# Designs tried in a protein design run: designed miniproteins, single chains. Part 41

Each design is a single chain, and the fold is of that chain. pLDDT is the mean over its residues in the fold that is shown.

## One batch from the design tools (miniprotein)

Design m1402
Fold by ESMFold2-Fast:
Structure m1402 (fold): chain A 59 residues (1-59)
Amino acid sequence: AQSEIERLQEQIDQLQKQLEEQLKANKDDVQAAIDIESQYTMQIMGLTVQIQELRNKLS
């Protein structure tokens, strides 16, 4: 449903903000920053796929 898509979009926005905060907190640890970016990117991509699947089902 459209409301579900809006909820998922809000979660993506929150994860992007958390990613920025975590990268700033770990600016001096390159390996930790890489690992954090990878984990958040995977979560964001997962939510993006869910949005695309919902849109495809509604189309």
Scores: mean pLDDT 81

Design m1403
Fold by ESMFold2-Fast:
Formats: C-alpha cells, structure tokens, sequence
Structure m1403 (fold): chain A 84 residues (1-84)
C-alpha cells in the first residue's frame, strides 16, 4: 500500500541519518552526530506510527525499539560532550 511504501521510505531515511551520525562521531563531531541520531529517532517514531495505522503492531514495536536505541546514543554523547 501507499502507507507501507511511505513507512519503508521513513525507515530508509532513519538508516541514512544513523549512518551519517556514526560518520560524524568517527570524525569527532559530537554535535553533528547528536543531530543525525535525533533525526533517525524521529524517522523511526514516524514509521512506527504508520505501521500502527496499518495494523502491524509488531513492526511498530520494532521501530520503537530502534528509536529507543537512537535516544540512548544521544544521551551517551550529550554526557560525553558535557564532560569535555
């Protein structure tokens, strides 16, 4: 369906931002890494909402877990930045 295609597109954007966050972190740019992980989290949560509207609560839950992992990365990097 069109909603399922949109959800897959949101997951692809989340993955892209996660990869860009990892690259920024590897380059020592914590602020840019945090911004990309925040975008990845937003895309995962938006995909979760679309999967719930599709009646796929299992896939929605998987997206919510991915968003929680992104939030954990954000929190770790914010603490690291504050300690610098």
Amino acid sequence: SALEEEARKLIAEAHKHSQEGDKAYNEGDLDTAIEHYQKARDYYLRAAELYRRLGDDFTAGVMEVAAAVALLNIEILKKKKAES
Scores: mean pLDDT 91

Design m1404
Fold by ESMFold2-Fast:
Structure m1404 (fold): chain A 100 residues (1-100)
Amino acid sequence: SKVAPIPGPQPGGEEEARRRFERDVAAAREAAELAEKAAKESGSEDAKAAAKVAKEAAESGIEAAREAEAAGRYGEAAGAAGVGAGLAGIAAGVAKIAAA
């Protein structure tokens, strides 16, 4: 198996998913903020475009994650937050390169 095992319904599995959700929500926000800062400091139009993508990815991922969390689906919340953080991170990297 070349994929990480999905946490089963064991003691701590839900707590681990909650921690991943909280971590990745924070990471998505941080990526969007870093991208916006790079765009503002550089004045680059390409950096501004990438910062907008980072913000939209973070907002979409966090919204989906919070909806799953409100439904008690912490595995789905962690997954949505992880996707949002990953996409926002990529866009933030692009913004940083464009700002250089």
Scores: mean pLDDT 82

Design m1405
Fold by ESMFold2-Fast:
Structure m1405 (fold): chain A 100 residues (1-100)
Amino acid sequence: SVREEAQIEDLDEITAEFKEQYKSYEKDEEEAKKIEEALDALKAVAIESIRNNESVEETEKRLRETLEEVSKKLNLSPESKELLRRYVDELINQYRVWFG
């Protein structure tokens, strides 16, 4: 739908801002790849929530669970984890604007 496409575009813009943020300070190529993978995984969860008309509460739960799982799987640095927590908070805030 037009609304869904606009919401996904907003998520793309938020994600692009966080990609610019990590690229400004992260000089380790392997860590940068892990951050990229984690951002893409979290964005995919948010898109799925939009498509399924999931509640704010369920979306927040899924995003935070996904963050914990990718952080463990990829052995993310503390700095990367902080960036991604801020990213998840931004996604949840945007979702609340649309559906809260």
Scores: mean pLDDT 88

Design m1406
Fold by ESMFold2-Fast:
Parts: sequence; C-alpha cells; structure tokens
Structure m1406 (fold): chain A 72 residues (1-72)
Amino acid sequence: SEAAKAYAEALKEVAKKLSPEVAKMLLEAAKMLEEGAPIGEVARLIQKALNAASDEDRELIVQALEEASVKV
C-alpha cells in the first residue's frame, strides 16, 4: 500500500541518523513493510527499536513516524 511505502521510506531515512543497532532494527522493519509483512510483526520490531534507543534516537523515530502518518 502507499501507506506502507511512506512508512518504509520514513524508517529508512531516519535510520541514517540513528545509532547502528537501532538503525539495523528500523531498516529490517522497513524491509518487512515493503515485503507486505503483517503490521503487528512490524509494530513489534519498531517497539523493540524504541526500547533499545536513546532518548535522542527515540525522539527522531517518533517524529519520522508522525511525519509519515500525515502523508496518509
């Protein structure tokens, strides 16, 4: 869907600004979205990334997802 594409693009873009461990999890989530994985599985991986993230990384991820949601 166009929504899944928008979220995948947002996750790939924000991953460039994050710590390597958190970036890896978000890039995996973006790939899952592009491959049509169930939204619940994608959401669990994003939650894992948020739990592993610093406060700064977490803020960047949340802002990226909020920006993507406005495009849908």
Scores: mean pLDDT 82

Design m1407
Fold by ESMFold2-Fast:
Structure m1407 (fold): chain A 79 residues (1-79)
Amino acid sequence: MREELLETLEQLEGYLSRVPGMEEAVEHIRRAREALENEDYERALEHLRRAAELVRPVDPSVARTLEALARDVEELLEE
């Protein structure tokens, strides 16, 4: 589960880093990955939600993926 989340986020970072104006969203994805590696799920969730908000007007499909990842992280908080 965590490995799949990290891999998906790495791919989204790579994609969005090539899109002009997405530097803030990329930074939030990086911070979410760091938080996940440290098992700080609350911080990871905050950063994923912020990234989704920033991406939504530019790429709604990627925003939906980030929102799905945020829900997966939210489930980890309830364990």
Scores: mean pLDDT 82

Design m1408
Fold by ESMFold2-Fast:
Structure m1408 (fold): chain A 97 residues (1-97)
Amino acid sequence: SVFDDPLLKALSEADTALKNGDYEKAAEAFRRAMELEGGLSPFLALALVNAYKKAGKIDEAKKVLEEYRAQVTADPRLSPEAKAALLAFVDKELESL
C-alpha cells in the first residue's frame, strides 16, 4: 500500500506543508525523505534546499549542499561521471544562494 511506504508518507507530508506555507515543516519532511532514500537523490536535495530558501534559512540551505557534496565525494558506489554530474549540480545551487 502507498500509505505503508514511509518515503511516500514523508513526500506527502512535505507537499502538504509546502501548500500551507509551512516551509520549515516541509524541510523536515524532505530531510526524512532524503535519509530514507540514502541521501544521494539530487531531486530531494534540491527540494530540501528550496524549502530552506523559502523559510529564509539560507545558511541551512548551504549546509545541506555542503553535506551533499561530502556524501557524493566519499561514496565509493558512484562512478567518476556520476560524481562529476552531482557535484556540478551542487555548485550551480550554491551559486543561486
Scores: mean pLDDT 86

Design m1409
Fold by ESMFold2-Fast:
Structure m1409 (fold): chain A 78 residues (1-78)
Amino acid sequence: SEVEEKARKAVEEAALATPGVLVTDVEVKAISEKEVEIRIGIVATSEEAVRLFERKLREALEKEGVKIKSLEIEATIV
């Protein structure tokens, strides 16, 4: 699905833009041509890094024209 590919690209962009975050798992489900449900597993160095990652992810998804129906981030702090 094109919307799923755009969502995965946004996750990769957000991870690259956020120091101290490693994405371990990505699950994307297309609900419509422009709307997705996303579940992401990350390992992060701090709670601040988790918050920055979420902000950058939401920005990247909006830039790609992808609407979020559900976003779950499962973070492990190391």
Scores: mean pLDDT 88

Design m1410
Fold by ESMFold2-Fast:
Structure m1410 (fold): chain A 72 residues (1-72)
Amino acid sequence: SDFAEQLRSAIDTARRRQLSRDGLINVLRSLKSVADPETQKELDEVIDLIRQGASRQEALDRLEKIAKKLES
């Protein structure tokens, strides 16, 4: 399946508050396992921000930028 589509689905689910903090981290880790090295680093940075207490909105904004880059 399309990686960008899977990431977009995760963003939408989290935005609707249907993913917990830990649930979002687990989905991002799963996506990271099949991502290219540059995207893996970007996803690791988002996971670290979530763990450090970043807001849902900040995490989602960073994931949105990653998704848009992959869709280009």
Scores: mean pLDDT 82

Design m1411
Fold by ESMFold2-Fast:
Structure m1411 (fold): chain A 58 residues (1-58)
Amino acid sequence: GLYEKAREALLAAGGDTADKEAIIEGLKAGGFDEETARAGAEAGEGHGGGALAAAFGL
């Protein structure tokens, strides 16, 4: 599903060590649009796990 694709893309981008732009690109590669990916990265405070949780409303 979308969650698994986004998680896999974030892990490929460096997971919790990825910079904000890498997190945004990982979420976009996982199927999110740029606006949602950017909002998720902002809400996650630039952390991969936090961005993923925020993007899915967790």
Scores: mean pLDDT 66

Design m1412
Fold by ESMFold2-Fast:
Structure m1412 (fold): chain A 93 residues (1-93)
Amino acid sequence: SSDLTNAISSGNPQDARNAGRRAGLDARSRGLPLSVTVIRQGSDDERQLMDQTARLSGLHRRGQLLHSGYVATTDTQRNSGQAAQDSALDTLR
């Protein structure tokens, strides 16, 4: 969602965790699996992660998955993305 993307882009770990928690609550309330994928721009595995994100986006468009993918351009954004991912998965449990 735009809220999750904006929180990660801000580089604020607390905002990212709060956005991730809201995503996890939404997934849990709807009974849908959740994927949050954070890809570092220029990383060696970027292509593989992009292919995975594309496949998950197909499930998201069919309403079978809640999915958010983000390409981090800085270490701060990557760390915020990881915080959002961890918070979302912890909330989904």
Scores: mean pLDDT 73

Design m1413
Fold by ESMFold2-Fast:
Structure m1413 (fold): chain A 65 residues (1-65)
Amino acid sequence: SAAEEAAKIQAMIDFAKKLGLKVVEIKDDTVTLGVKEMTLETIGRIIRAMGEGFKLGFSVRVKLE
């Protein structure tokens, strides 16, 4: 349902924010995260965000900004 989809989107946004990651866009079942630098710490945060995204049914993409 639309309400279930909205809840999944909000959960993904909230999780990314807790990790300090920028959500650039959410389109269909794809979440795009924006990062400025690819440090080991940033990679660790991305891996955690990808795990949660896949659990919620999202594909996760990363964009260097």
Scores: mean pLDDT 84

Design m1414
Fold by ESMFold2-Fast:
Structure m1414 (fold): chain A 75 residues (1-75)
Amino acid sequence: NGLFNAPDVLKIIREIERIQREIERELNSPDPDQERIERLQRRRDKLLALLDVVSPQLKELAAKSEEVKKLLEKV
């Protein structure tokens, strides 16, 4: 088990950002799809939980990569 490379971590963070944008778009809709919002929130929470589990390795990657550190600050 290699865990996450920096590119894999960036993909997860970008997916979280994309999901958050989709949630915001639905919430700002005249007729918000509550089922879709709930599904998106569930997926976001699972990805956040995954990042939390790998937190020590993620912190080490952030220390070695200023780009990763800056991206983590956006989540």
Scores: mean pLDDT 72

Design m1415
Fold by ESMFold2-Fast:
Structure m1415 (fold): chain A 83 residues (1-83)
Amino acid sequence: LVELARKQAELAKRIADALAERGLISPQLAQQFKDALDKVVQAIENNDQKALDAASQELSKLHAQILEQVGEETFLEVGKEVF
């Protein structure tokens, strides 16, 4: 479970970095998204439900901001390229 969460977070971070590198999102938004992913992984590792709930809410908000700026199709296309 923890290992799967880490692998998914690493992939999502690569997508965020690729979007920022292409100028589709700000470097600040990409960093906030990566920080939120790290908090989610850390909460899972620590079995901290309260921290997981808070980090998941933050991650969902940041993910929605990214999708609003780039669109779901572009997010998925960049995801394919960083695999």
Scores: mean pLDDT 82

Design m1416
Fold by ESMFold2-Fast:
Structure m1416 (fold): chain A 88 residues (1-88)
Amino acid sequence: MLEEKLEELKKEGKITAIKKLVDEEEGGSSYILEVKDEESLEEVREILAELSKEGEGGTSVYTTLSKEELDEIYEKAKEELEKIRAER
């Protein structure tokens, strides 16, 4: 389970923040993560690669090294989902 792994990494201090976006109509989810440092980023990336399914998956994961990048990506992804919804 992706969520359980992300919580485990947060408890280890490798991830400092997690934000989740859910598109109920598309059936997808996006996770935006703030990672503590470059070493943690490499470890998180390896775990995410292992958990990701090839092909049709409704889950996207973005990694950032700062709260500002986290907030920017989260806001942009949220607005993109709302825009797709409005145009659909």
Scores: mean pLDDT 72

Design m1417
Fold by ESMFold2-Fast:
Structure m1417 (fold): chain A 77 residues (1-77)
Amino acid sequence: SMEQFEILAKAAVEGIRTTMRLLLKAGASLEEVRAEAEAMMEHEIEYMREKGAPEELLKKFREEAEKAIEEVLKEAE
């Protein structure tokens, strides 16, 4: 259902934030952390698309994930 995709999308954004913070704590570079976060975002988009998520939801997820990525990277500067 649409509600299940919205819950999954929110969980995925928080998963990206958590993974980025763990990688930064482990000494990964900002470039490496960005690349991993973007890979996670693209992987989740493909997964949700395969499961029938509407493109508008995927677009909103991308926007929210990209914002989260930039916020975490800015905090690490």
Scores: mean pLDDT 89

Design m1418
Fold by ESMFold2-Fast:
Structure m1418 (fold): chain A 65 residues (1-65)
Amino acid sequence: MKKIVVVHSAGEELAEKAVELLKKVYPEAEIEVIPAKSREEALELAKQLRKENPDVLVIPVGELQ
C-alpha cells in the first residue's frame, strides 16, 4: 500500500482539492495532510519527510504558478 503525504501552506480548499485528485489517481493509497506555516516551510518539511520515509510520496502544495 502506497502512502501519500500532502504538505500545504495554502488554505484548506487547495489541500482538499489535492487530496480529492490524489484519491482518484491512487484510490488504495493512505493520504495524510500536514499544514505548514509558509511555502518555504512546506518545501523543507516535504524534503525532510521524503528523506526519513523514502517509500512515501510527499507532495508540497502551496502557490500555483
Scores: mean pLDDT 73

Design m1419
Fold by ESMFold2-Fast:
Structure m1419 (fold): chain A 68 residues (1-68)
Amino acid sequence: DEEEKARKEALEYLEKYREYAAKGDLESARKYREKYLEYEKKMSDEQIIEVAKNKELQREYLEQKRRG
């Protein structure tokens, strides 16, 4: 299942990105963020929401609020 594989890969990269970002390891964080975004381009909107639903969308919402 290509869909399931892509979602699982994206989730793993997203988790690594968050982990390294929290540690302040910007080089590793950037690497995993790049991997996540690569998979994001191949995912449907629904898959992206499913992977990043709680943490990433919450962050984006707060950033939009800042602009408004």
Scores: mean pLDDT 68

Design m1420
Fold by ESMFold2-Fast:
Parts: structure tokens; C-alpha cells; sequence
Structure m1420 (fold): chain A 82 residues (1-82)
């Protein structure tokens, strides 16, 4: 069981948020099809909800990281399809 310090937890959240911003900007720059953009926006919203739940202590760091990784994999699969 990996336990993150409060500082590492904050850094993890910031890294995820920066990655999501970069992903969205990349999709817009490559003129991705609207249906792909809509799918990415839904996944980004799900990750933002997970960040909120994690900050509120409703989910563990392990559950948060697992779910974020699963959603990021889905985003990558959409990117790889373009």
C-alpha cells in the first residue's frame, strides 16, 4: 500500500490537471472531429469529479489513482484513433 504525503497528493492533483489541459489543447490544435472532442470532454469531466471527491476525502488515493489511470488510458485510445 503506497501512502502519499499531503504535498505529494497536491502535486499529483496538479500534474493530472496540467495533463488534462495539455490534452484538450492538443485535440483543439489538431482539429479533431467533434465526436472525439465530446468524448474527451466527458472523460475530463469525470476526472475533475474524481479530483473533487479525492479532495473531499470521499475516495482513497489508491482508488483515485486507479480510476484516473483508467480514464487517461481511454483518452489515449481516442488520441491514437485520430
Amino acid sequence: MTVLTPEEQEQTVQHVQQLLQQIMQHFEQINAPQDKLDQIQQLVQEINQLIQQYKEGKISVEEFLKRVEELLKKIKEILDSI
Scores: mean pLDDT 77

Design m1421
Fold by ESMFold2-Fast:
Structure m1421 (fold): chain A 87 residues (1-87)
Amino acid sequence: SPFEQARREAVTFLGVIAHELKELDPEAAARLRELAERVAAATSADELLGILDEARQIVAETEVMPESARASALARLDALRARVRAI
């Protein structure tokens, strides 16, 4: 289903960002890993959107992330949120 596909993509992407941040900001990386677990357990599009909003805020506040990498991650999260909203 579109929801299951979006949920799987969200888990994968949050895992990628967490891995990239593990040495730069271990606390942000841990928070994103926790959100990935919450995404894996999500049962509705609204629940998934709420988790993605929290992930977006963490990425936006990450001071040690290079500007281009942060902008790219935010754009991908925004695109994923738009797809989830269309479900």
Scores: mean pLDDT 87

Design m1422
Fold by ESMFold2-Fast:
Structure m1422 (fold): chain A 61 residues (1-61)
Amino acid sequence: MEARLAELQRRAAELSRKATDYVANDDSEKTAEIGRELARIGRELAAAGVAPRVDGPNIKF
């Protein structure tokens, strides 16, 4: 993977860990902010051909 993708993955992992800690500390505002940033990074990775998330279960209503 390119250096940029590696940086995004690193940041996502760091933020994910911090989000878990903030949830444990009932910091909803920081948790929401990190969640948004993680979603952005996830989308950037997916758009670059890196999909660290599992494929959906093919459910559509």
Scores: mean pLDDT 67

Design m1423
Fold by ESMFold2-Fast:
Parts: sequence; C-alpha cells; structure tokens
Structure m1423 (fold): chain A 95 residues (1-95)
Amino acid sequence: MEKRKEAAILAIAIALAESKDKEKTLEEARKELLGDETFSEEEVEEILREAKELAEKMTPEDLEKARERLIELLAEIFNIPREHVEKLKEELEKM
C-alpha cells in the first residue's frame, strides 16, 4: 500500500540524515526491505533513491516533521494503540 512505501521512504531518509555512515545505513535499509518481502527489488531501489534524495534536502525542521509523520503512518499501518505510539515517540526523542 502507498502508506507503507511512504513510511519506508521517511524511515530511511531520517536514518540517513542522522547517520555517521550513510553507506552502511543504506545497505542495512536495503537488507531490511528485501527481508520484509513487502516490496519487489525494483520498489526497494526506488524507495532507497527517494529516501536519499529526501535526506539530502532535509533541514532540521523537516527532520522533526518527518519523524512525526512516520510515527503516524506506522501507527496506521500496524494498528498500534495510542499508548504504544506515545512511548515510541519518547524513545525516538532519546536517540
């Protein structure tokens, strides 16, 4: 579904923007996406490309908004209860 692709792009873009080793982060993201079997190899490469482009354009303000959007998307995709969403936000703020 479109929401899963958007969530993957945002998650990887955030990880890349904060990463000390962007190449390693990209390879780990590729491995995770291929292992999930939700996306084809072609879709995985498109997600990685879009995430890289987004990370390069992302300001600190955009990064904060991307994190909030990602949490909302993940909650919708996985039907996560509100209390778990709030706890996930708290854990991400500690990183």
Scores: mean pLDDT 74

Design m1424
Fold by ESMFold2-Fast:
Structure m1424 (fold): chain A 63 residues (1-63)
Amino acid sequence: MSYEEKRKEIVLESIKNGASPEEMFQKLLELTKEEKALSDEELNHIEQAYQDALATQKAREEA
């Protein structure tokens, strides 16, 4: 299975299973690290976006 097929499968399975955006991002980040399909800059950008999503959820729980 190609990287693109694996990525699409993770997204579809996450939607079917009702996974949170954070869970989907985590799985995509792991796949990307395994395949090394993105540059270090792009990987850092994805990781920062994931951390921002987690911080936003915590802020909503505290509100």
Scores: mean pLDDT 70

Design m1425
Fold by ESMFold2-Fast:
Structure m1425 (fold): chain A 87 residues (1-87)
Amino acid sequence: SLKEKMRENIKKGEEANSLEELAQKYRDLAEKVKDNPTLAEELKKIADSLEKKAQEYRDKVETQRISKELEDLLNQILDELERALAA
């Protein structure tokens, strides 16, 4: 499932390059859910945030903490998507 693939990618987000790959995955997801413009916009904002964090946290900052934050963001997005699909 998409959720499982995104979770797998978050676990790989231990380096700045992986965070940039995750940002691209969120941008791709935003395109797929374009029929929900609010959700699509939030996903794009998360992608932008991930790219900024990748730049800031290269070399010696808490990549593991970023991975945890991404997992929490993923759960929020998926809850919002589930709510939107149920409506």
Scores: mean pLDDT 64

Design m1426
Fold by ESMFold2-Fast:
Structure m1426 (fold): chain A 77 residues (1-77)
Amino acid sequence: SLNELLSLIDAVPDASPSEKNKLKNEVISLHEEDPSAVDLALKILKEKQASGQVLTSNDIDVALGVADIKRAVSKVK
């Protein structure tokens, strides 16, 4: 869900408050366009956490990018 992904961004240890706010704004924008893309990004990040990895700001960016690409391919926009 949107709230879970926002909470994961808050938990990222390598990001400044301003970087976290930027990531949160990108997540909110993605959710407004396609909520399923946010759920996909969250799934990718949860799978990384389950493998014992600490999430970084780069992990968030990559997950959002993958979700956005899959959204665009599915919608042909």
Scores: mean pLDDT 76

Design m1427
Fold by ESMFold2-Fast:
Structure m1427 (fold): chain A 91 residues (1-91)
Amino acid sequence: MAEELKEAILKAAELLKEASELTPDEVLSGIILISAGVIKLATDRASADTLEQVAQESLDIVKTLSKQLTGKAKELAEKAGELLEAGLKAL
């Protein structure tokens, strides 16, 4: 349902924020933090009809960022992706 998808997106954004704190590259950390903030903003302003698109676009961003990360930061980004995929399948 839309509420469960919204919670999945917001939890994924929190995991990205945690990944940014564990990323030693300041520029990459900043990109991840900005991405998390934009995902939260888009989710808060989304209607039920646009929430699926926000989730799909967020998943693409998360998958791209996870490929550039290592260690625990990568694990957090991959968990964010899994939550988004699970939320989308529950629709």
Scores: mean pLDDT 84

Design m1428
Fold by ESMFold2-Fast:
Structure m1428 (fold): chain A 68 residues (1-68)
Amino acid sequence: SLADVLRRIAEMRDAAEEHLTPEQVAEFEREIGRVVDELIAAKTPEQFAEAVRRADEVMRRVKEALAS
């Protein structure tokens, strides 16, 4: 659901702000902001699925940065 995806994004944002540099946070925030806009703007199940796939790719990159 949209709520589940947004909750996962919020949890990743909290972890990023706690553990990453301000420069890394700023870069990920630009990507996350675009993905959140796409999720909210989605009018069809297909558009929503594409936005979720993009969100998962951004979250994967945040997790990789957190693991470093």
Scores: mean pLDDT 82

Design m1429
Fold by ESMFold2-Fast:
Structure m1429 (fold): chain A 84 residues (1-84)
Amino acid sequence: SVADAAAEGAREFGKKGGGIQEMAEGATLSVYRAGGDNKTAHAMGAGAAQGAVEALPGAPWDSPLTDEQIEKAAEGARKGAEAA
């Protein structure tokens, strides 16, 4: 699903040592690749990025995250995409 793509995109960038910014970007890019460049995919991509960021309030923007933080952000991205 597009929401699963959001979670996987976030997780991939986090596992590569990206911070929350890169995880949010990865979630959005993965949503656009899965859902296409249309109004619905745009809303879901924005929701995925927001969900990832909101899952880790106060996390360092550009610093590597722990595996636990990566999982929380990925789940946030999934929920954000589904809510949009």
Scores: mean pLDDT 77

Design m1430
Fold by ESMFold2-Fast:
Structure m1430 (fold): chain A 79 residues (1-79)
Amino acid sequence: LEEELRAAGLSDEEVREILEAVRRGDVERALKIFEEGWRRVEPGFLAEAVAAGADGEEVRRLLERSREEVRRRILEEGE
C-alpha cells in the first residue's frame, strides 16, 4: 500500500496520514485523503504521458485502473 501510494504521486505527508487512518480502521478518512490527493496529481500524470506521446484515452484507462487498485488496497487493509 505505501509503495502504491508513493507511486501514485502522493506526498510523504499524505501517505503517512492514509497509513495511520488505515491502521486505525478509519477507511473513510483514508479514502478521502487518497481521493483528494489523486484529484491533484492525476492531471499531471496524464499531461506528462500525453506530452511523451502516449494516447490520452489509454492513459486515462490505466490511471483509473491504478486508482481502483489503490482504493481496493485501502479497503482491504482497513477492514
Scores: mean pLDDT 79

Design m1431
Fold by ESMFold2-Fast:
Structure m1431 (fold): chain A 92 residues (1-92)
Amino acid sequence: SAAAKAFEEEFEKLLKEIEELKEKNELPEEYKELLKKLEEAKRYAELARELRESDPEKAKEYEEKAKELLREIGKKLSEAAKKMGVDHIELS
């Protein structure tokens, strides 16, 4: 339950950051790609939950894939924020 709650909190945090990116950058392509990856992470988390009792090893693999996708989304959001910061500094 603690791991599931941590995943949900991170998922909601990333969704909020993606919405913020859309408002500030008007980059619909990047926003759309990040949302697609977030949905994929959610699907792997659901598969991990479903398999936890019947196939705990496979459940663990899907849980790790979900976590890896969340890390990748976070990295892309960080890179987007850094590019915005550089543009604001150099254009200001």
Scores: mean pLDDT 72

Design m1432
Fold by ESMFold2-Fast:
Structure m1432 (fold): chain A 74 residues (1-74)
Amino acid sequence: DRREELIARVEATARALGTPEAEIEEGRELVANTPEEEVLQGLEDVLEALRRVAASDTPAAAEARRVLALMEAA
């Protein structure tokens, strides 16, 4: 399931970035109460935004590339 795969990658990335477990749990509850289509669209929008930032010549590009690499590794 694409949704389950993406959620698992997001949670693994959040943990790798040091996000508190309480915040991850809140995100999990929000996802459980959000329609699947909205969750998938939101995740795709975030990934596209990260790819655009990663390809840009801005100070945030290196961090965006790091986040994308963590999501790919998870």
Scores: mean pLDDT 73

Design m1433
Fold by ESMFold2-Fast:
Structure m1433 (fold): chain A 92 residues (1-92)
Amino acid sequence: SREERLAQLYRPNPALAALLREVGVTAETLTLGDILGAIIRWAEDRGLIDPKTGVVDVRGTRLGEILGVDSFRVSDEDALLARLERQATRVP
């Protein structure tokens, strides 16, 4: 379920952890939902989200480099979560 997936604990890789620290997240282990919220906050703080479409243009940004994409939609949660899961190690 969505709730179970978002509650799963992860340890971000060093690149993702460095980006999370820029929005005040210093925990070594956090839920996938917390990681998702933090990256959305990072994009909001930088004015990268189109308020009409929900498209986040991350071309040339650290977030784009980490996720391996030029853009994503905030409403396409499953695709975004899958990309975040590849940038973190699942904690049992």
Scores: mean pLDDT 89

Design m1434
Fold by ESMFold2-Fast:
Parts: C-alpha cells; structure tokens; sequence
Structure m1434 (fold): chain A 102 residues (1-102)
C-alpha cells in the first residue's frame, strides 16, 4: 500500500522518498494561524525554517494540507530536539486546525 510505504519512509526519516511539497498557500495559512495564536516571532521563524527544510527535501507532486504540514514539522521538531516552546506552538496550531475542521 502507498500509505504503508509513505509511513515507512517517514519512520526512516527519508523525506526524499515522499512526493510532498508545502505550497505558498499552505505556508501563508500556517503563518496567519501563528499570528492569531500570538506565537512569538522567534518561534515563527523556527517553524518557517522547518517548513523550508521539508520543502527542500520533498521534491513534491502532492501539496500538503495545513494539518499534514503541521504533523510533519512536529515530527521534525521532536527528532531535532527543539525547545518545548516550539513543540507547544505546533501542538496549538494542530489543535486549532482540528477544531476548525469539526
């Protein structure tokens, strides 16, 4: 299954195997959500850097949704051992997106 292959690649940290991309529209939506939640500028810069890193590795055919992009940066943030303030910001963003999808 394609989903099993994608999960296996993500578990390996092999983002190059995923045909994924973060569009400018998705990035703008994430940045707007960060402004609405009052996320500090330094944390916003860190999150945008994570989005850039994913976009640089995933030479994408598939544009990620806001939720999918946030889940991927959450995984990267944990893997890189980023500060709790960054992890908390990503968690709040995911919760806000899920709330709006109800």
Amino acid sequence: KVEEEARAALARGDLDALPIRISDETREKINKLMEELGIPDEVKETINRLLDDINARGKGKLDLTVREALMLIAHEAVTRGLPDEVLDAIRKLIEKVEEEEK
Scores: mean pLDDT 72

Design m1435
Fold by ESMFold2-Fast:
Structure m1435 (fold): chain A 80 residues (1-80)
Amino acid sequence: SMEEIDRETPLALALIERGIALSHGDYKGAAEAWYRAGQALKDVDPERAAEYFRQSAELYRKAGDTVGAEEAEKLADEAA
């Protein structure tokens, strides 16, 4: 349905962008994609959002972005 498409489109696009970024070793781009996926789910499925924010934090750490990692971890804790 259109309501499902409106809700799922940002998540689907973020997951596609993550896959492309990871295939090229772009850990920061992958972290940003996971972060957007978490934001898309925060009001609908907070437990899944927390998981996605934790995955984002791990990728931010791999990219050397400690501030981004800390922000993503905070959002994961708030969503759980």
Scores: mean pLDDT 75

Design m1436
Fold by ESMFold2-Fast:
Structure m1436 (fold): chain A 94 residues (1-94)
Amino acid sequence: MEELRKIFREMELEVRRLEEEGASAEEIAKVYLEGLERAIKVSKDEEIRKLFEETKEKIEEVVKTLDDKAAKGKIKELMLQTKSEVEKILREKE
């Protein structure tokens, strides 16, 4: 999915910029949540859409419950896990 790759690349570039500027976990989460909403809209696969919806809920919970430093680390972990799982699903579908 070329469009999904573009969305993920745009999210990663914007997050990098925000990290360089010392942005909060809430600001970083906002970029990922907006990117995941775009990814859901372009995804034709129900499993991939559900995965993105679950990741959004987890990011929202992390921002509410953890301090800024811990939230930033957990958000990155969740996004890496989500990206890996999406790539696995896409490979299984060729």
Scores: mean pLDDT 82

